# Designs tried in a protein design run: designed miniproteins, single chains, continued (3). Part 93

Each design is a single chain, and the fold is of that chain. pLDDT is the mean over its residues in the fold that is shown.

## One batch from the design tools (miniprotein)

Design m11439
Fold by ESMFold2-Fast:
Structure m11439 (fold): chain A 97 residues (1-97)
Amino acid sequence: SEKDSLIAIALLKTHALVQYGAQAIAAGEDLDEVIELAKESIDDFISSIPPEYRLETLEELKKYLEKLLAASTDPKVKEFLAALIEHLEERIAEEKA
């Protein structure tokens, strides 16, 4: 379905963003700056998704990040993932309002 394809693309974009964010953190980039850039990137691609699919897309992205957080051992990567999950929770609350 169109919805399933859009969710799959959003998951791939989120995966790529997390990989590059983790590399930036490992390279000694400022954690707060990496978090803010990641939040902006998520907001940008979510805004390109039709409104009727945004809530389910955000919920699927949150599930994906929660699985990564549970599997992560690096404290800075955990903080990065937790911050993105919090941002997605805020966006989900806005979509439900």
Scores: mean pLDDT 89

Design m11440
Fold by ESMFold2-Fast:
Structure m11440 (fold): chain A 62 residues (1-62)
Amino acid sequence: AAEELIEKGREAAEKGDLRKAAVYYTAALLEAIGDILSGDPEKKKEAEKAIKEALEGIREIE
C-alpha cells in the first residue's frame, strides 16, 4: 500500500539514503494515484493522505 512505501521512504531518509527515499516516495505517489482512480471512497481518502505525506517527504529531501 502507498502508506507502507511512505514509511520505507522515511526510514531511508533517516538513514541518509536520499536516493532510496526519493524512489519510495515516488512509488507511493504512483500507487496512491491508482487508488484514487479505482473509485473506492475509502481508498480515495487514504490515497489523498498518502499523496500529501509523500510530497512532504520529497520536499524535505529536496
Scores: mean pLDDT 79

Design m11441
Fold by ESMFold2-Fast:
Structure m11441 (fold): chain A 88 residues (1-88)
Amino acid sequence: MLKLPEEIAEEMAELLVMMLEAAESPSEIVGAEMYILALQEVARLEGPEAARALIRERIAQLEAEKGAKPTVAIDPEASFEEVLELLG
């Protein structure tokens, strides 16, 4: 059976999560999934090297367009919002 290299699979998963977090509409979710499927075909036809380059370029584009997204998750080391609630 043909299988993607584990490193490429992990990078694809990270890209998918970033795209899904950026996309709240169903059409954007479908677009994210289709892009990941296209990357799998690129990895199969052109090799994992080509797919990795596309993944990195897309991640860089997403970061450049929106900057780092504020994570609303509580940081175990420091969370300003959680500290404000505790001081209430």
Scores: mean pLDDT 66

Design m11442
Fold by ESMFold2-Fast:
Structure m11442 (fold): chain A 62 residues (1-62)
Amino acid sequence: MTHQQRYDQALAYAAKGSEALKAKDYDGAIAYFQKALELDPSFKEAQDGLAKAKELKAQAEA
């Protein structure tokens, strides 16, 4: 796949986003998932992760 390198980088950022979510670092998680989407805008895992991070941040600030 011609975009293998971008996909691998997007996976790495999504993994960092998931770790930030586990640490309850919602701002960090949002930033990492946004980086993954900059590399692959169609990356479903990063889209779902970003939505989840924003939702959890809103709940934590309520």
Scores: mean pLDDT 80

Design m11443
Fold by ESMFold2-Fast:
Structure m11443 (fold): chain A 85 residues (1-85)
Amino acid sequence: MVEEAFEKLLANPDSLVELPKEIQERLEEIFKELDEIVEKNKDKPASEIMEELGKLIKEKAKGFIEELLALAYAVDKVVELELEK
C-alpha cells in the first residue's frame, strides 16, 4: 500500500531526508506503478521483477533522491515476495 510504504521509508525521521510534498506525491505515483508491476509478475524470479522495477524507476524518477527511495521500496517488495515462498 502506497501510504504504508511512505510511512515505512519515513519510519526513522532522524535518519531520513525530509521530503518536500511534491517529491512525496511523485514517489506515491511511482510506488503505485511499482505495486502494479509486482502484482502482475509475482510468480516470476526476483531478478526479473527487479529488472522491470528498475527500468520504471529510471524512467519516472526525476532526481537521485526519488530514484533512491523508489529503489528502496522496490527492493522491500521483492524481498517480501521471496520470504513468502
Scores: mean pLDDT 72

Design m11444
Fold by ESMFold2-Fast:
Structure m11444 (fold): chain A 58 residues (1-58)
Amino acid sequence: LSPAERRRAALRLYFTSDPQPSQREIAEAVGISVGTVTRLRLNPTATEEQRALIESLF
């Protein structure tokens, strides 16, 4: 998977799973660093991207 595909997979898992998985679990599942997951979750720009990506997947 490309870095962009891994990023999208991480965002999907974080917001669609119940209960929400830990940042480490998402990182291991999609093969990215925990720091990348944290940045996606906490960055305001990433939050806007997260919302758009999730809405496109639904």
Scores: mean pLDDT 59

Design m11445
Fold by ESMFold2-Fast:
Structure m11445 (fold): chain A 72 residues (1-72)
Amino acid sequence: MDLDAAIAETEEKIKELEEEVARLERELAEARAAGASPEEIARIEFELGVKEGLLGIYRGILSILKKKKEQS
């Protein structure tokens, strides 16, 4: 396994997810400011939670990959 390639790919995925989280945080703030429906706010909050959860998983994978590289 190419650990450097795996680390780089995982970092790129984390970057994409961080951008998605930032976008959803902006959408949530805008929806709240505009007085959007409780249903629309709940939808954005749910999507944000899913993306934050996935981001946590990929950050965990990155930590494992980096530790493996240090031990090699």
Scores: mean pLDDT 86

Design m11446
Fold by ESMFold2-Fast:
Structure m11446 (fold): chain A 87 residues (1-87)
Amino acid sequence: MVKIRAEIDGDKETAEKAAKWIENNYGGEAKVIGENKIEAVIDGDSKTAIAAAKWIVNNYGGTAEVIGENPQTFSAAKDDEARNPGL
């Protein structure tokens, strides 16, 4: 199992929606651990967790860390340079 910790650029309601989306699409469990912070345990490989982390950052901004077999950190693109961070 691979764990993700994310801090989104949004409110608690947005974090709850993101957590539920992760749980429904990547499996495992996801919960809000703060006003804009999410912790998820992905029931899959590191590639699946990386995809989930990138999805969070691309859609909600902020940062996401993949913790587990292949630890990685992702950050949102700069608004000054990219209006859409890309996929």
Scores: mean pLDDT 72

Design m11447
Fold by ESMFold2-Fast:
Structure m11447 (fold): chain A 80 residues (1-80)
Amino acid sequence: SLDDLVREAFLKADEKLTEKALEQGRPLSEEEIRKIGDEVVDELIAEHGLTPEQAAAVRERFDKRLNDLLKARENRRKYG
């Protein structure tokens, strides 16, 4: 399902984000996180042979959820 594809994208993104943070020895910027997310979504679209319509839907849901997670992270940094 589309929701399963979005979950797969987040799992792959989390793995790459963890690897890059360890490699750099510093936390990732929001821009770096977004770039890795875009790369993962592009790879997933190619791997699954998604149609343009399916690709657009995956990108939209991924971006929406990523924005929600980044906002939650910023709120935790500001208030926690």
Scores: mean pLDDT 83

Design m11448
Fold by ESMFold2-Fast:
Structure m11448 (fold): chain A 63 residues (1-63)
Amino acid sequence: DAVSLLKELAEKTSGEVRKIAEEALKAVENGDLDKATKLLVKLLILAPELADLIQAAGRALGA
């Protein structure tokens, strides 16, 4: 699910990227899917090496 994938993103990252992943997780927990989606797009720009995991989290937001 999106929460598990976002926790994995936070665990695999550090600094600014981790902070954004944690903010996305908090947005999902608050039901703010628009904010979570925008933060995932920002993560794709900053950490393209994690694109597969970020895209999986984005798909899980719609499930």
Scores: mean pLDDT 82

Design m11449
Fold by ESMFold2-Fast:
Structure m11449 (fold): chain A 65 residues (1-65)
Amino acid sequence: SAKDYERALTSAKVTVDLLVQRGVPKEEARRAVMFNIESLAKLYKLTDSQKEEILEEAEKRIEEA
């Protein structure tokens, strides 16, 4: 559902922000976020396209940090 997608997206963004704030190296942050997004996709039963969109948003956020 749209609500589950928004919850997953918000959770992924918060995870990125925490890793960036802690000064985690980009490669480590990317791996951690990827595993987190896989868990969120299972929890919220996301589609492949929804998962890919969240992954793209997280990657961009890490790159800009």
Scores: mean pLDDT 84

Design m11450
Fold by ESMFold2-Fast:
Structure m11450 (fold): chain A 65 residues (1-65)
Amino acid sequence: EVTVKYKVYDENGNLLDEGEVPASELPKRVIEVLDKHNLDSAIVEYEVYVNGKLVKKGKFVFKKP
């Protein structure tokens, strides 16, 4: 199974949320965090795990559709 550990920050670097979810649920989780904080975008740091092994990490700007 593919899981993602994530951290969501505002544009000033304040941590808004962190956790671990199935990779398919990451967009929904980020949208929920943005809605809670009345934001249209956030910075997301992530680590992707496949069968418990770290395969990718990165950072991107997420914008609400």
Scores: mean pLDDT 81

Design m11451
Fold by ESMFold2-Fast:
Structure m11451 (fold): chain A 69 residues (1-69)
Amino acid sequence: MEEDIEIVRKAIEKAVNKDGTIDFDELLKAARELGASDETIELIKEMREKKGSNTISQEDALELIEKLR
């Protein structure tokens, strides 16, 4: 859980666009490459479906991290 929080933070850094938005596809790819658990990958997928968009804001990324606590 705590390890997955750090993984998600690093994945966000890799997936962030110049405008500060985060691509879900890049976020999922980076999280998987960094060894995120299946549970964490599922949470990211659920957030994508809830938003109905291929990108999220920094506030949405913070909500994702809070769910991992």
Scores: mean pLDDT 78

Design m11452
Fold by ESMFold2-Fast:
Structure m11452 (fold): chain A 50 residues (1-50)
Amino acid sequence: MSDEERVELWKNMLEMLGVEPTRENLVNLLSKIEKVPREEAEEIVERALE
């Protein structure tokens, strides 16, 4: 799965939960659910949003 596809999936999940899909919320969700370090989650989100 591409970084873009991954971030899009999590954006949809946040919207379903009634949470604004901000960069910070995406990083927090990705870090918590996929158990990656916060720094790695920030890298994934940044790369996908470029």
Scores: mean pLDDT 76

Design m11453
Fold by ESMFold2-Fast:
Structure m11453 (fold): chain A 55 residues (1-55)
Amino acid sequence: MGDLTRRLREAAERSTDPRARRHFEEAVRASEAGDTERFREHAELGSEELNRELG
């Protein structure tokens, strides 16, 4: 968990897409709260937004 949370925090900080950034930030918050389902949902949504933006 800690390593994945660190990567998501870095993705949020480096993302210029505000939609992807918001999802990664929510995934980090969910991870800190121990909410595994919410963590997975927002990590996936953030990745989808980032992939959509990058093509």
Scores: mean pLDDT 74

Design m11454
Fold by ESMFold2-Fast:
Structure m11454 (fold): chain A 79 residues (1-79)
Amino acid sequence: MDEEKIDKLGQELSEAIANKDIDKVIELTKELLKLIKEEEHLLALLDALKDILENENLTEEQKKKLEELIKEIEEKLKK
């Protein structure tokens, strides 16, 4: 059930990243963070968000939202 949802959201996230749809990446990452508990999946999300933050042209609002998501993932990884 949740695994199927995670897989679907992960596919949608990959498509959003490929399309450089940053707002969609932010939304899908928030949904995935409600479902994902595994360290490996959290690390993969963290890496993807950091790559976007470093390499894409972002609005100040998008940058702030991505930084907030990165911090949330890092806090989850500490627990």
Scores: mean pLDDT 80

Design m11455
Fold by ESMFold2-Fast:
Structure m11455 (fold): chain A 67 residues (1-67)
Amino acid sequence: MEEEEILKKIKEEMEEAFKELSAKAKPQEPKKVAEELIELIEKYMKDEEVKKKAIELLKKGLEELEK
């Protein structure tokens, strides 16, 4: 699966999830926001390959924030 195709699918399937996350826009710790985003990815993403890739990237981002 090409990187450009992955990004397009994330945008399409996650559009509703991003709206939901934005509507919840309470000041939250970055870790909490990322945990909520992972849940939304699992809920709204239907492509398993894209889902795994997106979750992996978010987990790596969390690790970098904790350093």
Scores: mean pLDDT 66

Design m11457
Fold by ESMFold2-Fast:
Structure m11457 (fold): chain A 64 residues (1-64)
Amino acid sequence: MSEEELEREIKRALALMYVGIGNVLKKNGKNEEAKELYLEAAKMLEELGDFEEAEKFRKLAEEV
């Protein structure tokens, strides 16, 4: 695996971690903070070319 591929995998894992934290924040009524994390995760996924997952999390951000 190239250094570039490893960096992409780490960035994807980080984006999914932001979604997980956003879900916890939403559960605790911190909807604005959850929305910010969903949008940040969507941005990271879009930068990776994962447009379908990015769109999914943008819609999730609108639902909070």
Scores: mean pLDDT 83

Design m11458
Fold by ESMFold2-Fast:
Structure m11458 (fold): chain A 82 residues (1-82)
Amino acid sequence: GPVEITIPLMDKNGKVKMVTVTLTKEEITIDELGEKIAAEHPEVSPTSITLLKDAFKILTKKKEVLTKEEILEVAEKINEAV
């Protein structure tokens, strides 16, 4: 079924907001995740999306394709660090 993730991201005014995204695809790339966030949450800064993508690449050891469950695990690790 779909997986819901919540991540702290900075808006275009520099304010941190908890952003929720629902993942319906079984597998998604980090770039597709960034595109989905930008499309569903246009208030999020492009810089914050770039930093999120970099964090995912580090935490997944640059894995090309992630399951929605792997994305949830990484999102939870990011939330613990903030």
Scores: mean pLDDT 83

Design m11459
Fold by ESMFold2-Fast:
Structure m11459 (fold): chain A 98 residues (1-98)
Amino acid sequence: VVEGDELLKLGKFDEALTKYKNALKNSDEAVRLAALEGLAKILEKTRSKEAEEALRDAAENDPSPYIRTQAKRYLEFFLKTDEGLEVTGLDEEAEELK
């Protein structure tokens, strides 16, 4: 979403957040992927709980496995780096894998 990215560059994070949340409801997977990237940038810069919640909702409820995986990666990266916390309730219980 080009308009949302422009709002990010202007520091209008609340307006950008609204645009990206609306983009997550789009039927086009590419539009939703762009919305995830924008929400991840907002979370990185502002630590917005709304951006975190939107990413979490996409990780759990998006119809595309690819979008769910990408949203989960963004959440794991930013939450881990912010608090040093490791995510609990992992979908994978891989042990001693190479």
Scores: mean pLDDT 70

Design m11461
Fold by ESMFold2-Fast:
Structure m11461 (fold): chain A 62 residues (1-62)
Amino acid sequence: SAEAAAQARRAALQAEIEALRKQIEELVKRMKESGTFDEDLTEELVALYRQIRALEKELARG
């Protein structure tokens, strides 16, 4: 059914969001280990947060 397909798609989007959150944790760990504010790592972190927001909006739209 269309409803079951939509539910499966929402579950997949949630899994992608969780994977991105894990990547953010890994980047934050790398930043702490470097002891230096790396502009490239900071830009990557911002990009990951923007990607999560885009996926959350897609999830909200159905």
Scores: mean pLDDT 81

Design m11462
Fold by ESMFold2-Fast:
Structure m11462 (fold): chain A 72 residues (1-72)
Amino acid sequence: SEKKLKEIEEILNSEKSVSEETKKKILDALEAGDFETAQRLLLELYLKGKISEESFLKLAKLLKELHEEREA
């Protein structure tokens, strides 16, 4: 949903270490329904220490919920 995409964008924007390029790649992947790419990019951010564990868990949940919406 639009609301969940906006929430994801706001969480990514709260993390100062996330580049605009990486943020755009994640959002573009989600809009295209490419959840595998979005999940991989999110995990890469977490492993590189660019995002907090709290933000990572929130984003992972939102990605899962968006995926379930598009499969329905």
Scores: mean pLDDT 83

Design m11463
Fold by ESMFold2-Fast:
Structure m11463 (fold): chain A 91 residues (1-91)
Amino acid sequence: MYELRVEAIGDKEKVELFAQGAVRSIKRLAEESGAKIHKLEVRIEKVDDNTARVEIRVVVDSEELAQKIAEDLTGGAGSLGVEVRVELRKL
């Protein structure tokens, strides 16, 4: 089992778009790889009227899928101008 934790903070609208895109990408990549998602949690916190933070936790049984998700989400964040931190851990 592998856990991927993704944290992003920035403009509220961009963080919300990132979170929505991330969920869709995670599900698509899992379907394409035939791997199972064991856990998918998304938490969005309002920091102020213009700023939000998102935490995404994903648990998969494939290291290759976890790495693909990390790469896809990092690219997506970059395209939106949102800074992202990604942590991958073997469970």
Scores: mean pLDDT 84

Design m11464
Fold by ESMFold2-Fast:
Structure m11464 (fold): chain A 57 residues (1-57)
Amino acid sequence: REEKIRELAEELGVSPEQVRGILELARQLGRELAIKYAVRFSGLSREQAERILEELG
């Protein structure tokens, strides 16, 4: 988990904390709401948010 979080964060050019944040939101709110939140408030693209959840969600 931790290693994959760091690898994906580096590949996408985001922080590991951003990756963890989206995963936690998806766990609490579901995938679609987590993606909407990440795009609107975390400065992530929809593609980046979707990829994080596909790989690690």
Scores: mean pLDDT 79

Design m11465
Fold by ESMFold2-Fast:
Structure m11465 (fold): chain A 116 residues (1-116)
Amino acid sequence: ARAAEIEAMLARLENSPSLSPAEQADAMELMLRATPEELRRLAVAMARRGGDLRILALNLAVSGRATPEVEEALLAAAREVGEDPERVRNAIAAARAALAGREEEAARLGAKFATE
């Protein structure tokens, strides 16, 4: 069941000192099937282990998963871990612009979330 897989992944992340590529890939696969609340919990756990919420947001948006509810869950995760929610919002907007063929807008938005 999805909920059991998500709880197992959260336990795995809690026992990890840093986010491995395999853990990142497994968590991303679960996020494609997760509820917004489950996704928020996974995003927080990943970010606390060095995961980049901007990259996570881009991947979810490109996969067609950046619904308003998922976007709000990612912004809530950013607020919880002390990251700038606007950087996550701009990453999602850049991916949406690229998918819609608005390449100039996508590049401009991408620059906004890529800068430190």
Scores: mean pLDDT 78

Design m11466
Fold by ESMFold2-Fast:
Structure m11466 (fold): chain A 65 residues (1-65)
Amino acid sequence: MKVAREVGHMIRMIAVAFELGASVVLKDDTLVVYFPETDKEKAEEAKKRIEELAKEMGLKVEFVE
C-alpha cells in the first residue's frame, strides 16, 4: 500500500507539471520543477498541488521559471 501510494503521488505530480509544459528532475530528496513562462494563475495552482503531493511523499520541492 505505501509503495503504491507513493507511485500514485509521483504520477500525479508529473501529470500536473507536464500539462503546463514543465520539466521535472529528481535530485536526491528534492523535486526540481522547471516551469515555462505561462499563465501565472495556472502555474501558481500547479505549484500548490505539486508541493502538497511532494510533502506527502517526504520530498522537498524547488520551482524554477
Scores: mean pLDDT 68

Design m11467
Fold by ESMFold2-Fast:
Structure m11467 (fold): chain A 63 residues (1-63)
Amino acid sequence: SEEAAELLQKKAGLSKEEAEKAVEGVRTLIEEGWSREQIVQLLQRDLGLSREEAEEVVELVEK
């Protein structure tokens, strides 16, 4: 979603294009049956997000 992409730009320092690709990646992982916890841990590890920020990204993509 647009809100998830904006959060990724602000908190992870991604460009608009990188953030939009990351949102699509999270959406794909959800559709493939990855657990919320696995996606949150991946976002923390790969993008340096806090747990709270990573959880917010997943919530915004799940809408």
Scores: mean pLDDT 85

Design m11468
Fold by ESMFold2-Fast:
Structure m11468 (fold): chain A 88 residues (1-88)
Amino acid sequence: SEVERLFEEVEKLLREIIAEVTDPELQAMLQSLLDTIREAVERKDPELLRAAIEMLRVLIDNYPFSPEIREKLEKVIELLEKIAELLA
């Protein structure tokens, strides 16, 4: 499905970001977000997915990510918004 294809890209990008960050607390937060996103997709829950999007936006605004990681996170948000629209 289109949702499954988009989620596979989200998972790939988030796993790349998790591998690039050195802060264990940030790694744990990003892993928790990935797990929440997976649950939202499996349950077809757009509200849970939108909560994850909001958490990612707060992280981007408050954490000093490199420009490369910020670009990947912005791409994740774009893909998650597309998934949320398809689940609505």
Scores: mean pLDDT 87

Design m11470
Fold by ESMFold2-Fast:
Structure m11470 (fold): chain A 68 residues (1-68)
Amino acid sequence: MEKKLEDEILVALVLMMLGVAKASAKKDEEELKKMIERMKELLEKIEDEEQKKIVEEAIEELKKILEE
C-alpha cells in the first residue's frame, strides 16, 4: 500500500523537524516559520486522518515554540 507508506514517511519527517526545533537553544523565527510552512505542505499530501492529526499537533507545538 504505497500511499500508507508515503504518509508514514511524511509524518516521520515532520516529527524529526519538530525534534530539531525543540532541541535548538537559539530560536530562529524565520527558520521556525519555514518549518511550519513545510509541515503544512506535507499535511496536504497526507490522506490518513490519524496521521494528519499528528502533523497538526506538531505544527501547533512549533507555533508555541515561535510564540516563546
Scores: mean pLDDT 76

Design m11471
Fold by ESMFold2-Fast:
Structure m11471 (fold): chain A 78 residues (1-78)
Amino acid sequence: DEDKKRAIEYTVKGIQKASNGDYESAAKYFEEALRYAKKAGAPKEALEHLEKAKRYAKKGDSDSAIEHANKALDIIAT
């Protein structure tokens, strides 16, 4: 599924940006990941984790953003 692949790719990019302290770019990548995850029919739990990853990234809380993004990635990649 191309949408699932894009959701994974954007989630990983968001994690990389959050890890570098670039939380504006991280939030944008998590927003794109959320869009593709919705198109892919990802479980509600994964969508909630991506939304939290975006919210924490916008607040500059990179550790929490990365934790929630990894939880979403685990669910989507299953």
Scores: mean pLDDT 88

Design m11472
Fold by ESMFold2-Fast:
Structure m11472 (fold): chain A 74 residues (1-74)
Amino acid sequence: DEAALEEAARVAIENAEQALKNGDYKTAGIYYSAAAEAYERLGRTDEARFWYQKAAELYEPVDPELAKKLREKA
């Protein structure tokens, strides 16, 4: 269900924003990655790339290999 994927992406972004406000950058990266995967499954390539890039930025200091893989999703 496309509507369910859109809702999942929205909820993930909201959770990521809350994590950022709490200083939990790793958790925010996880949620932005989840949003990107939902947009990828929806075929919304530009939105998926945007959120993969945001997740990669948050992972860079803790997991640079994962950050690189997320950037390759562009």
Scores: mean pLDDT 85

Design m11473
Fold by ESMFold2-Fast:
Structure m11473 (fold): chain A 56 residues (1-56)
Amino acid sequence: SAAEVAERVLALLAERHALQDELARATGEERAALAARIAAVSAEIERLAAELAALA
């Protein structure tokens, strides 16, 4: 349902925010790993946001 997709998007936005906070404190190899995770979460948000838009 649209409500379930919206809730998942909100959860992923919260996860991305937490990862961005961690990235701000990280150095070296940890930064690259966190940036990759942020990119993956952002891609998932875009996919679900597109699905949500299609349901409207």
Scores: mean pLDDT 86

Design m11474
Fold by ESMFold2-Fast:
Structure m11474 (fold): chain A 92 residues (1-92)
Amino acid sequence: SMMVREAGREAERRAREAGGEAEVEIRGPEAVVTLRGLSIPAQFGALAGAVSAEHEGAEAETSVRGDELVIRLRGKDEETAARGLRAVAEGL
């Protein structure tokens, strides 16, 4: 979906502007964002975005693996996953 790809590129761009990087994997109604090298405020922003995604109907799971923050978003459809991914990007 174009919306999901645009949301993924926005997350990658915003993570880079925050001094880190994002790797986005999309599989149907599921998106996984792996964030690296982010400052603590940027990490809190991404987590706030994940909470916003839940308010928009996505399920958000967050885990920390060493220096990586991993946010998994699952929606009922690709549009819900895209909105969740945009919320994470907007938090960065």
Scores: mean pLDDT 82

Design m11475
Fold by ESMFold2-Fast:
Structure m11475 (fold): chain A 66 residues (1-66)
Amino acid sequence: SMEEIEEAGKLLEKLGVKRVLGLEDPELLRQLAEKLGISEEEARELVDRVIAGENGYELVKERLEK
């Protein structure tokens, strides 16, 4: 749903900002992985893609549309 995309996208974008600042948030990463139904390793890969310049909400939408 749109609400799920907004919630997970917000978490993914926050994780991207934290990583740029050199901060880790394992609880937030776990929450993102649970919301998307993926592993924490896969969630870390999504954070890497956000850091590389991709939009976190678009990435979440693609995952939830499957």
Scores: mean pLDDT 83

Design m11476
Fold by ESMFold2-Fast:
Structure m11476 (fold): chain A 88 residues (1-88)
Amino acid sequence: LFEEGVKALKEKKYEEAKELFEKYIASTPNPSAEVLAFYGTALDELGKYEESLRLLEEAVAKAEAADPDSPLATLMTMQLEIARKAKE
């Protein structure tokens, strides 16, 4: 499911990616920051900006809690900052 969702996202099949990530999240009690970030990206591409922003905020919080100095946490924080500024 996760790898299938990432593949769909790379192929620009955003609706399919959204459905695959939703199924993964529904079956996973504590999804990783990466899963939430990819799901948020699919929602952003589908025009669901508020849901995307919420998921990016949750992804950043999870990544920072695990390892605040990781390149992944830094990248997610930058993406969230850009999304917030675009939203206002």
Scores: mean pLDDT 73

